# Designs tried in a protein design run: designed miniproteins, single chains, continued (2). Part 38

Each design is a single chain, and the fold is of that chain. pLDDT is the mean over its residues in the fold that is shown.

## One batch from the design tools (miniprotein)

Design m5294
Fold by ESMFold2-Fast:
Structure m5294 (fold): chain A 91 residues (1-91)
Amino acid sequence: EEELRREILEHLDAAGRALNAFEQANPKDKEALYKAATGILYLSMARKALEDGDYETALEYLRKALEAVKDFPTVREHVERAIEAAERLLK
């Protein structure tokens, strides 16, 4: 359990760093910035749910984050890995 929880947190941190780097590099792309901000919001909600031990809610927010960040390949990959780990944590 703790190994899967750590794996999810590592991917959340990596996704967050990639989104912050994107915002630094692309300050004028309003549509992409909106998607990035939405992704950051859902990733924050997923992290809170994970910390509270609410793995079902964490998985729900991770899936919402994935939809928001699907156009960001590096971020999408990290969110997909977090979803895989969260699904295993629920089994």
Scores: mean pLDDT 82

Design m5295
Fold by ESMFold2-Fast:
Structure m5295 (fold): chain A 72 residues (1-72)
Amino acid sequence: SEEKLREEAIALIKATKSLSEGTKKAYIQMIQSSSLENVAATLAGMSRDPRLSEEDREKFEAQSRKLFALVD
């Protein structure tokens, strides 16, 4: 469900230690208010951010793929 996928994306943001609390809050607000397609695109962008650990990038890539697979 869309609600479940948004909750999973929010959980990933909260678990990402390299993000500041302010940045996490901004992403959580975006995930709650944006289309699933826009959320998927944002997570795909995070999967390519060299400032994140490889483990965190792989988690964002996996979640982005799940979201894109369910959007049309």
Scores: mean pLDDT 83

Design m5296
Fold by ESMFold2-Fast:
Structure m5296 (fold): chain A 100 residues (1-100)
Amino acid sequence: SKKEKILEILKKFIKEILELLKKYGVPEETIKKIEELAKKLLEEISKAKSLEEIRDLIGEFMGQIKDLILESGLPPEVQQKLFEEINEKINKTIEEIEKV
């Protein structure tokens, strides 16, 4: 139903983000931490009671990703390009969720 559609949209987003992290040379250890956070996000979204709660959980997850990338030791120009592409993908993902 509606929740299942939201979870499928988020799973697709997570897959695309993980591919993007690998493309930009994010360290494997950092990618594994993001994978763990993504699994936790999907579990929490499955239990969420409102669209507002879902947005808050996504916002927290995006903040955690940003912190991990900043701590990854990647060059600033690579971090900037990566953040731009991640922000583009999350904005599209939120739009898709709002249409469910």
Scores: mean pLDDT 88

Design m5297
Fold by ESMFold2-Fast:
Order: C-alpha cells, then sequence, then structure tokens
Structure m5297 (fold): chain A 74 residues (1-74)
C-alpha cells in the first residue's frame, strides 16, 4: 500500500465517521483539511512504514476525538 493510498483511506474513514456523527459540513470540511495536512506532514517525516502507520493512526484518533467533542456540545 502506498503512502497516498494510506492517506486517502484515512480521510475516507474520517468522512464516514463525520457523516455518522452528523457533524455540520463546514466543521467536517475544516477537520478533514487539517487532518490531510497533518497526515501529509507525518508521511513526509516518517522513516519507516511502521512509523507512518502509527503517525496516521494518531492523526485519525485526534480528528475523531475533536468530532466527538463537537457532537457532545451540540
Amino acid sequence: MSDEELLEKLLAGLEKIAEDLEIPEEVKNRIMEEARKRAEEALKNAKSRKEAIQQLQKVLMEAIDEMEEIKRKM
């Protein structure tokens, strides 16, 4: 699996979670853009595939946590 495929799968997963949580579209777009930028930086700096996967998982978890916080406040 390429780094680009990992990035796209992460973003697709986040979009599905945002839809399931009914996050407002403007907020979803902001979180998705921030996650893409953070994931791209993580992939650029990773020295191994294992490190890349770990960094992408961290980005995914942090984005999910932000979405859940937003849902809790709605």
Scores: mean pLDDT 81

Design m5298
Fold by ESMFold2-Fast:
Structure m5298 (fold): chain A 100 residues (1-100)
Amino acid sequence: MSAKIKEVVRKIAEEVMKAIKKLKELGIELSVPELESVDDPVVKLFKNISDILKIAKSYPRDSPVKKIAEELFKKIKKIEKEELTLEDLREIAEKAKEEE
């Protein structure tokens, strides 16, 4: 990955990790993205984001879990507008793997 793509992935991972930490404080445990031990950290980030959203759907509207998921989404959307979308990052990562 280019340095810029790696930096964007790091920023998104930091926000995902913050959300996971807040959820753990509420008694909900999720897998933390292991960027150093995974070939494709973008795929791991997508999975964690998807898992957070699925969990949030099962909670009431006023739940702290819903608020954590909403805040994470707002942070990700801000990063998307300023840099790259998660879909763009996934496509670039897949192309980089095909190039070896």
Scores: mean pLDDT 66

Design m5299
Fold by ESMFold2-Fast:
Structure m5299 (fold): chain A 75 residues (1-75)
Amino acid sequence: SVSEKLKKEIEELIDRANRLADEAEAQGRWDVLSKAVLVTIEAAITLTIKDPKEQEEGIKRLREKLDEVEADLAA
């Protein structure tokens, strides 16, 4: 179902955020770590969205934020 697909996408984003958080911590990049943790919280909130279309829009925003976190970590 669409709902199951979106849940899986959010779980994959949580995994990505955790990976970035671990890397930020390993590098002593506490600024990036805090951003990654905030994305994890936002992903958890996105899981509570009942409308699939709104949830998909939330997923898109989370991906954009994680791309920014990855860019910040590389800087």
Scores: mean pLDDT 87

Design m5300
Fold by ESMFold2-Fast:
Structure m5300 (fold): chain A 77 residues (1-77)
Amino acid sequence: SAALEALERAIEALRAGDIEAALEHLERAYQSAMTELPFDRAHEVGVLLGRAARAARAGDLEAAIEHVERAKQLLEE
């Protein structure tokens, strides 16, 4: 899944402290999720990725990663 690959790259960027790269990967993940999932589930992924982006911008990398992991679970369900 392109969305899952993008989320994994986002987690790697977050762990490296590369917030700009992480945000770009989160955007790519959402775009891919919109093509891979029904609208309702893609929208729920988008909400979680928005929370991850907000946490990342605030420097809360652990919270950002937790939100990304939850988004990954929705892609696998």
Scores: mean pLDDT 85

Design m5301
Fold by ESMFold2-Fast:
Structure m5301 (fold): chain A 81 residues (1-81)
Amino acid sequence: MSFEEAVLNGVRTLSEEFNVDEEVEEELLKLMKEFTKEKDPAKREEIFKKMVELIEKNLSKEDAAYLIAFFKGMYNEKMRL
């Protein structure tokens, strides 16, 4: 399984666990795909900020913190030297 597939499967699993709206899940998956394929660090950071904003707007504070931690872990993995 590719890193991208593992991350997307993680998003789907967490969205199901936290009862995230289907429209919100689709937008998160779209942003995540854009993030994994983006080569410009500045654009990558902007995509990540959009994901955080979408999560904070649509989820409880506790659930948002958990999903943000998941995405931050993915971001750190991609940026690890």
Scores: mean pLDDT 71

Design m5302
Fold by ESMFold2-Fast:
Structure m5302 (fold): chain A 79 residues (1-79)
Amino acid sequence: AKEEAVARLRELAEEYVRIAAEKYRKQGKEEAAEFVLEKGKELVPKQAAEAAASYSAAELEELARLLEEYVKEARAQVE
């Protein structure tokens, strides 16, 4: 159960990071920010996710790193 939950969280986080990067490349910052804000609510603390709406491009990159840290933290729980 715990390992399955961690694997699912990792897959979602990795997918969300990839989709956000594609949106940033194709549609630009605002579309990527909207996607990260909506999906980040599931993976990052509510306060951080709500703040994402005002993020700059550099801050969006930092939020993507936070999603990667969630993946690493989830993996540490399995190890």
Scores: mean pLDDT 59

Design m5303
Fold by ESMFold2-Fast:
Structure m5303 (fold): chain A 56 residues (1-56)
Amino acid sequence: SADREAGARLAREILAAGGTAADVVRRAAELVASGRYDPREFGAGAGAVLREAGLV
């Protein structure tokens, strides 16, 4: 889904900029809390990237 792709993109961008898994989780929670994205899909996308990076 578009929301899953958005979550994955967010995680990749933060990690590429030298951010941590904690930075990804915090930013994802803010965007989800704003109502911008579906929490399940967005979280799944971000989580997949963190798992592939060995960070969770």
Scores: mean pLDDT 86

Design m5304
Fold by ESMFold2-Fast:
Structure m5304 (fold): chain A 78 residues (1-78)
Amino acid sequence: RLSPDEARVELLLGAFESFARIVLWLHTKKGLPKEEALAILDKAEEEVRRAAETLPEDLRARLLAEVERLRAEFLERL
């Protein structure tokens, strides 16, 4: 059963992943410096953390862990 809170987790994860892919593309295709790409991703993670404050604790912890995992994967590709 899909809950509204589970849907919010999926939406926030999808938004972060899509945004991170665009940042990676800017780095690889447009010459955006690695340090600037990292700063942009850090700001995006902060925005997700802020949006997650209204989620139940278990879903918030899961979302933040997945965002950190995705960020680490994108860091390896920078």
Scores: mean pLDDT 84

Design m5305
Fold by ESMFold2-Fast:
Structure m5305 (fold): chain A 95 residues (1-95)
Amino acid sequence: EEEALASGNVEELIRLARRYLAEGQYDKAIRLFEKAVELGEDAETYLLLAEAYIQRGDIEKAKEYVDKTIELAKKNNDPGLLARAEALKEEIDKM
């Protein structure tokens, strides 16, 4: 945990954060994903942040990160990620 944070390795941060998300450790997952985006903005990491915030029940933060995912996916011409983000936004709007 501390080792991944100290290394500054984005891939390790995301891998560990995904594990915490799967284990229901949402606050730990959010912290690691936030560290990953500080080191380099990535649309998929923003989408994972949105998912983590949904699981924590923070719908306003989830909307913020899904919108960031949509903006960056459009900029990067990533139709697959854009479709995933738009689907998640529709699910949030139903909550």
Scores: mean pLDDT 81

Design m5306
Fold by ESMFold2-Fast:
Structure m5306 (fold): chain A 80 residues (1-80)
Amino acid sequence: SAALERLRRLDAEAQRLGAEAQAALEAGDYKAAAEALDRIARLLEEAGELAYEAGLISEEEREEGLALAEGFRELARELE
């Protein structure tokens, strides 16, 4: 389905950004790490909403995803 294809693209982008965030942290580039973490949070929110609307996840799983996204935003703010 179109939703599954979009979810696969969002997952791939989140994985790439995770690697970029790790590399930035190891290099001491906290600004780049914060930017990558904030982008991961936005992708997690988009993916969670899309998956919930497509009937692929429960409301509880959606709420867990939103909590995870907020955790990434909090970490990003601490690195600024």
Scores: mean pLDDT 87

Design m5307
Fold by ESMFold2-Fast:
Structure m5307 (fold): chain A 59 residues (1-59)
Amino acid sequence: GPKYRITESKLGPVLKSLGLKKGDILTEEQLKELAKMAGIPVSLLKDLLLKEGVIEEVK
C-alpha cells in the first residue's frame, strides 16, 4: 500500500506521541491511527499533511 515519508523537522504533539521524526516512513495504518487520535477523517489528515509539506508519498 502507499507509504509516506515525514519531511518536517517540527512535529505536532500527535506525531511525537507515536515517536515519529523527520525521515520516518508512515503507513496507511499509522495515518488511520493518527486520524483516530486527532478525531478527524484519515482523508482530511492525509490531505492536510500533504498540503503542509509534513509528509510526501513514497513508492
Scores: mean pLDDT 75

Design m5308
Fold by ESMFold2-Fast:
Structure m5308 (fold): chain A 98 residues (1-98)
Amino acid sequence: SSAVEAARAGVAAVTALVEQAIANAEKAKEYLEKGDIETAKKYLEEAQKQLDQVRAAEPDLVAGLAEPETAAAARAALSKYREAQKLVDEVEKMLKEK
């Protein structure tokens, strides 16, 4: 159905944003460990912007959770979002301790 297709597309888009946020946060941590604070801050800022976009897309996640065919993918995206937020928080704490 068109509703299931829309929910699937929305969940896929949110999943891609969360995975990009994780990748950018991991790069921020890597550069911070190497002592490149300026580059680390740029990657952290990008990850934060991507997490803001995920929060703005909350209606797509809610729609995905409501559809039986997409609920598992939506739950996986939400789990990855929590992982991304935890990683961003860790990098922010590391920067504050420098």
Scores: mean pLDDT 89

Design m5309
Fold by ESMFold2-Fast:
Structure m5309 (fold): chain A 70 residues (1-70)
Amino acid sequence: SALLDEVLALLGEVGRLESAGEDSSEVLARAIELIKQLDPAEQAQVRRLLPLFGLSEENRARVLAALAEA
């Protein structure tokens, strides 16, 4: 899925920016918007791969909240 591929690329960029000490807020916000458009199988794939991106606890929690569709 092009949408899933974009979400995974954006989450990778968030992790890269965090590792560099750069602002990831805009990239994370874009990823969260797209996550809400994923089907349940694609959301499950994001959850499975999420630990591999090396996100901060705060940003990981924000992604998990978006996936929960709270």
Scores: mean pLDDT 85

Design m5310
Fold by ESMFold2-Fast:
Structure m5310 (fold): chain A 90 residues (1-90)
Amino acid sequence: PSKVDLLAGGMYSYMLGIVNGDPGVERMGMGLLINALTAAGLEDRLGEIRDRVEEIAKKLKKEKEENGISMTEVTERLAEESLKLAKEVV
């Protein structure tokens, strides 16, 4: 997998855990994100990138809770946001 693919996957999993309030998925996603950042040579940017993905995830969590968007829409938006951010960072 490319650096973009690995980073997007880590971001996606971390945000999915936050949106669903699933601490197991959130911890797994953080581990994947750290590993992907290390592989990309971006470990010094962990704090910045974590803050950005947390902001996106919290906005989506609020929209899910207030507007009742489907899990399909949640996963599609998480995939789009993860890929967009991964491309910007790499």
Scores: mean pLDDT 86

Design m5311
Fold by ESMFold2-Fast:
Structure m5311 (fold): chain A 119 residues (1-119)
Amino acid sequence: DKLLQEGKKLLAEGKKAFEEGDYDKAYELYKKSVELFEKAAKENPSAEIYRALGEAYRNLGIVLDKQGKYEEALEYYQKSVDYYAKAVSLEPDNIEIAAALVGAASVLAATKAKLEKAK
């Protein structure tokens, strides 16, 4: 899938920008990767595409979390969990996807707990 491969390339470029501290560039690259992955999912849904969406949304959440935008980060962490759950539903015996879902759910729960204490 050409869209999946281009999306993965942008996701990797976004991770590099994040590591370099360029959070604005990382955010824009992650958003573009999400757009490509969503288009790929609409054309031909697969566990690999849903896993890629889960990872891209988690990375968007991390960028916003680093900027103190916890409410917006929570929205992206929730989308990450939802897409990893879709990936698990297609490949229930895939241990790597199951581990990614558990990791994403843990980050979501921790972020919800922080926001509840901030009320």
Scores: mean pLDDT 87

Design m5312
Fold by ESMFold2-Fast:
Order: C-alpha cells, then sequence, then structure tokens
Structure m5312 (fold): chain A 115 residues (1-115)
C-alpha cells in the first residue's frame, strides 16, 4: 500500500537522522539530544513493525507521531542551549528538526487518509 511505502521511506530517513544525532551526541553530550535520539529510535521501531506487517494502523501512527513530536521538542531545547556556544551545531540540529517536521507532516497525512 502507499502508506506502507511511505512508512518505509520515513523509516530510512529516520535511520540516517539517528546516525547524525549519535555523531553530534558523541561530540556534544546533551540530555536533550539523548532524549531526542531515544524518541527517534522509538518512531523508527514502530514504522519498521508497520513495514514488516505490511500495514499501517492508527495506533502505530499515533505512537510514531507522538515520538517524533517529543524528539522535535527536545532538539529545539538543545538548539536553543547551543546557539551561543556552538552555533554550527545549533544549525545542524535545526536542519534535523526541519527534516523531522517534514516526516511528521507525512505521518499526519497518512493518518488522515485512514479516517
Amino acid sequence: SQAVQQAQQIRERLDKIISRLQQILQQHPSPHIQEALLNVQSALHILQQSVEDGKVTLTQLDAAIDSLQAAIKSLQEAARELQSSNPQVAQQLQDIIKELQADLSTLQQIRQSLL
């Protein structure tokens, strides 16, 4: 289905975001980046299950949406804290936030299509 194909594409993008967040976290330890990483990993695992099952449920979408919203909020806090000391890292986090917001929008569109 189109929803499963979109979930697979988002899962692949989240995997790349996880790698980027892990690299940033290693150089700039932050509880907010760590919290965001855990939430992105949660969303990835939920979407991977949808792909493996060959279907996307409202429950899975709501859980993935909630996890990505939590990740975005945590990254916004991290970017705010790093803005004066490490503006380049703050910009990298803002770029990740924009990518997660785009994926969140796609998940919300999939959710709407199931109603």
Scores: mean pLDDT 91

Design m5313
Fold by ESMFold2-Fast:
Structure m5313 (fold): chain A 86 residues (1-86)
Amino acid sequence: SMKAFEELKRKALEEGDLRARQLIFAEHISGENEKKHPDVALRADAKLARELALNSSKEEIREVIEENEKAGKERRAATAAKVAAA
């Protein structure tokens, strides 16, 4: 289930597990496919994208994680700035 993958991703970020980081990357790819082709993403193409992401290099997975972390930090900083300005 999606909830099980969210829990696995959280644990991976704490433990540094490469396999769980691959799952984070696979979900990102599946999410992008859902935006473009929702019916297809829920079937064959989403599964294929996930399998391709799971076979991505450690460096490719690291880049996706770093970009996601950067986006998260920028979002949190923007929220903090708004709170400070209030």
Scores: mean pLDDT 54

Design m5314
Fold by ESMFold2-Fast:
Structure m5314 (fold): chain A 75 residues (1-75)
Amino acid sequence: DPLEQLVQAAKAQDGKKAAEIISSDPELGKLIKGVLEDPDKYLPLFKEKFPEEEVQEAVRILLFNHREEILKATA
């Protein structure tokens, strides 16, 4: 499950692993690209996919610290 793998990468703060997971799943790639480029539109869907606030925070920190690498993975 790519969502569960991304949660584990976020808990480990592993940007390389997160980029690999995002690159392998086009639907997840679209969501993450949307959150980074158009957060007002995609943040509600992100919260639906990651309902636990602790997980949301871990993923958000990961995306902030590895933004450029993760954006490249969404292409």
Scores: mean pLDDT 81

Design m5315
Fold by ESMFold2-Fast:
Structure m5315 (fold): chain A 112 residues (1-112)
Amino acid sequence: MLSAEEKEKMVAALMEKLKKLIERFEKKLREKGLEEKIKEIEEKAAELSDESARLQAKYVLLLEELIKEGEYEEVKKALEEISKVIHETTGKDEKEILEELLKQMEELKKLL
């Protein structure tokens, strides 16, 4: 089990990674002409008062849009980067983390 200090360090590192992933996802969706959808997602996330909650919501909504658009390579790269951050902050096996995240993506894909 992770200590409170290890969890805080992991969350902080993940929030910084989510900021970078959001920027990259927005760029990819703009290249596809989906700028209006990006604005819609920004407006939905802005309804949340907490900055961490806004970042997480924006990340999830952008991720769902990339999955709908068939941008699976971009999604996989993002999950690989998240797996690396979790590995570096917790010492858990990077491959096991990635496998679990890929399973979550496949489940989400079935709902979209």
Scores: mean pLDDT 81

Design m5316
Fold by ESMFold2-Fast:
Structure m5316 (fold): chain A 70 residues (1-70)
Amino acid sequence: SQLEEIEELIREADELAERSTDKEVKIEAGSLAGLLRMLAWNMKKGTEVSDSTLEKLRKRLEEIKEKVEK
């Protein structure tokens, strides 16, 4: 389910925002989590999310994770 994928991305973004000691990572991860929550809200209202949109969001989370792993 696309909703389950978005909920998983929210969990990962929230975890990065909570656990990271880097202020920039905290801000970026928090912003992404907020965007994902808004998207989940719109999906509950009947808006469909494309696979390409989910792919872009996954890549954005991956880029934030790479900043932490350096």
Scores: mean pLDDT 81

Design m5317
Fold by ESMFold2-Fast:
Structure m5317 (fold): chain A 101 residues (1-101)
Amino acid sequence: SVLDWSEEKLKEAAEALRKFATEEDPEKQTEYLKEFLKLLGAKEETLDDDAQKFLDSLNSGPESGLHQKFFEAIRNNDIETALKLAKESGDEAMVRIVSLL
């Protein structure tokens, strides 16, 4: 569980998330996303598919606007808004990670 992670592992996840959110090169952005997903426990065999599903969720589907708003807040270094959105989503793991940004 992310709730049982060390502070160092949480900081690594927060840094990968920040790099993903702020990177403008699509290839590097995808690499940072894969690093983030690996830290969350994604399997190496499904990592490409998991990353693509995540990216698709940002551009389509009923929650795409909320996801885009969350990453825009991180990109703009608006950590208060990113933290608020994570709390509103009920994702306690994401709340812990965002708190280290």
Scores: mean pLDDT 77

Design m5318
Fold by ESMFold2-Fast:
Structure m5318 (fold): chain A 50 residues (1-50)
Amino acid sequence: LSEEEKEKLEQQIDLSVQMLQRAVNIVTGVNPDKNRKQMDALAKKLAALA
């Protein structure tokens, strides 16, 4: 893998983990509106890396 490919994979993994953390908060009722907005932002960042 090139350095660029490694960087993209690391960023994709990090963003995916953050999205899972936000999903847990939504499911458990912790600030669901705020966490949904953050999850949408993370999803857009993940899509931009593709």
Scores: mean pLDDT 80

Design m5319
Fold by ESMFold2-Fast:
Structure m5319 (fold): chain A 74 residues (1-74)
Amino acid sequence: MSREELEEELRRLGERLVGRAGEIPAAEKVSPRRGLALSVLAVFGAGILYKDPEERRALLEERGAPEETIRAAL
């Protein structure tokens, strides 16, 4: 795997992990563990995609993450 291929795969992984941030409130109502797992994945995904805390916050807000998840990404 080339460096460029690895960077593209990491970017896709980050986008995929953040893509489910809007499901966190519904998942938490079904299982607190599921909500926590999605929150951890969303925070990790935002960190892969952006180094700037403001950009991570804007991305998570756009994807419908709850406030606690957004704060954890900062």
Scores: mean pLDDT 79

Design m5320
Fold by ESMFold2-Fast:
Structure m5320 (fold): chain A 96 residues (1-96)
Amino acid sequence: GEGAEEARRYAELAEEYAREGKGELAGRYASEAAYYASKAAEEGDGEEAARAARRAKEAATEAAKRGGNQSLSTGGAIAAIGAAFHAALVAGIPAL
């Protein structure tokens, strides 16, 4: 559904801003990716959503390292981890 596509788009934005050292913005987009990944999991696109959420988590973690402990980057990483677990659980994918 639309949720999986939005989750992927926001995960890609989070990765881009993380590479630029914009930790706060990367964290915000990682949180958006996590939200849409959770919606996509509920719609049955959990496998794709789980991949997007994992990517967002990695981007947010990298942004937190570069951005100097920005609260928003940390929040984004936590949200992305939660969404990845939720998406994996719904899709029946091993949590890793």
Scores: mean pLDDT 66

Design m5321
Fold by ESMFold2-Fast:
Structure m5321 (fold): chain A 81 residues (1-81)
Amino acid sequence: MLSFAERVALATAATRHGAGVLRERAPDMSEAERRELLAEINARFVPRRHALLDALDDLDTLLAQTRREVDAIVDQVLAER
């Protein structure tokens, strides 16, 4: 089980890495190509992200603050792209 700080750091790093790949490649891509790239990114990072999110959910209200912070970071990164 990961510490609070480690969970936030891992979720942030995973999300930023995905956003970086999209930012670099997506501007010159068609919608179909972007969808395929997103599927590839999801296949690569989803197990890691879901394991972290599942752990946060399993720990329930005890990690409510961590989950809110992770959600805020994810939302921020998605807005930046």
Scores: mean pLDDT 63

Design m5322
Fold by ESMFold2-Fast:
Structure m5322 (fold): chain A 80 residues (1-80)
Amino acid sequence: DAASKDPNYSKDIAKLVGIALLLSEQGLSEQVTQALKLFEQKKYKEAGELLSEAARSLGMDDAAEFVRKFFEKLVKVQEE
């Protein structure tokens, strides 16, 4: 249980979900769906890059940077 080991993980997941919902509402639902498929395939780098680029296309640079860093953490955990 990642949430019990890192109290920030649950907060980060909630923020990621909020970003994904916002991107979908702004007409980027296809990009969000594709990122989810990559996530389900454990292609965290590709999922993070796609979702980050979608956020940047809306001028949401802080959201894009958060998404990039979040998925970089998942890649590092996968490499452990």
Scores: mean pLDDT 77

Design m5323
Fold by ESMFold2-Fast:
Structure m5323 (fold): chain A 77 residues (1-77)
Amino acid sequence: SGSLHIAAKKVVENKDGKRTIEDVDHLVTALVENEEEMISLLEKEIEKGYEISDVRVGGGEEEKEMAKKALERAKKR
């Protein structure tokens, strides 16, 4: 298990073509046990309309590699 830190921003465009940043500094911190939990958390943020700018993970090398793969997989779901 490790701590997952997600940094993201939300950019929305209305029907008039106006773009606004609703949440420029959206930070999520959670304890995760495995890759599927990381993917699930990343997918939920993407589904909410957030663009993920950074993903950091505490723990060992296995957890760091898992986070990299989880972000790639979440973007493809």
Scores: mean pLDDT 74

Design m5324
Fold by ESMFold2-Fast:
Structure m5324 (fold): chain A 110 residues (1-110)
Amino acid sequence: PLEKVIEILKEVVERFKEALETYQKDPEKGSKLLDEVLEEAKKRFEEISEIVKQNLDEKTAKRFENLKKAMEKIIEDYKKQPDKRAALQELLEIVENILKYMEEYFEKLK
């Protein structure tokens, strides 16, 4: 179960990187991909939240739920911003930090 959480987070990071690279080369195509990636990320975080609640301790599950809510708010705020590239870079940094936190947590369980 924990391996799936790491896989999902890595997929989300790769999709954000793909959207950013596409936006740099083709802003129109990149904007469309960004909208798709943001919707995918929300769905993927719901999947992670369910796995975390079922498999991790209450304190860790609550911490993840707080990170998920913060992420959802940031995504909604960024959708309203005119500079999609800057917003995407900030979102990528946040998702990468979440991934690092979860990887460090899971390594401690091995």
Scores: mean pLDDT 73

Design m5325
Fold by ESMFold2-Fast:
Structure m5325 (fold): chain A 106 residues (1-106)
Amino acid sequence: GLLVALLYARQASYWAKKAIEALKEGNVDEALKYLQKALTYARMAAESARDLVPEAAKYFEEAIKHLEQAIEALKNGDVDTALEHAQKALEYAQKAIEILEEAIKR
């Protein structure tokens, strides 16, 4: 249901924020771990929202793309590009959360 999608979305946002902090500190191993956790929860949020709030699911799919690009950049040693994509992923995840919260209030 919508509450489950919101819980997964909040986990995705939490781990994305932790990844951004780790990237800013140059902690590549922790950043990779946190980006992978964020990606897992973003995928779960997208699946849970798909049929209930397709608009929110689209924003989670954009967040997923940016998380995948952040992971790829980081594996190639490009911390600056990884940080940029992680920040974009967080922005899209936050937009999806706002849409889900509004749908729950309706």
Scores: mean pLDDT 90

Design m5326
Fold by ESMFold2-Fast:
Structure m5326 (fold): chain A 63 residues (1-63)
Amino acid sequence: NEALENAKKALELAKKGEDPTGPLNRAAAALAEAGKLEAVEEASRLAAKGDYVGAAEALIKGA
């Protein structure tokens, strides 16, 4: 599951204080392609606030 793998990688990077943007965007794109727009919208809202841990968790829940 590409969405879940990338979302988990984004969470790991965010928890370490590293840039999660690449895996986070890949997870969001895979979920959007699968029609899981609610998870993508929630993650985008959290990321806009700088909450990358929350954004990654929203994508994991959506996958």
Scores: mean pLDDT 85

Design m5327
Fold by ESMFold2-Fast:
Structure m5327 (fold): chain A 61 residues (1-61)
Amino acid sequence: GSPADFARLVALLLSLGVPESEAEGLARQALAAHERLKADGRDYPGLLETIARLLANRHLA
């Protein structure tokens, strides 16, 4: 992912209530998961944000 994608995901995760200490780690996990899905031909608009939201929900549950 691009540096702009990383910064956007960190901002999104913080807005969802993820602690600042964990937001960067979850953003990296979301980017890694998105790259794997893209390699498998499983990409769509908004997928990266969907992955980030799922990780945030799992973390905050």
Scores: mean pLDDT 83

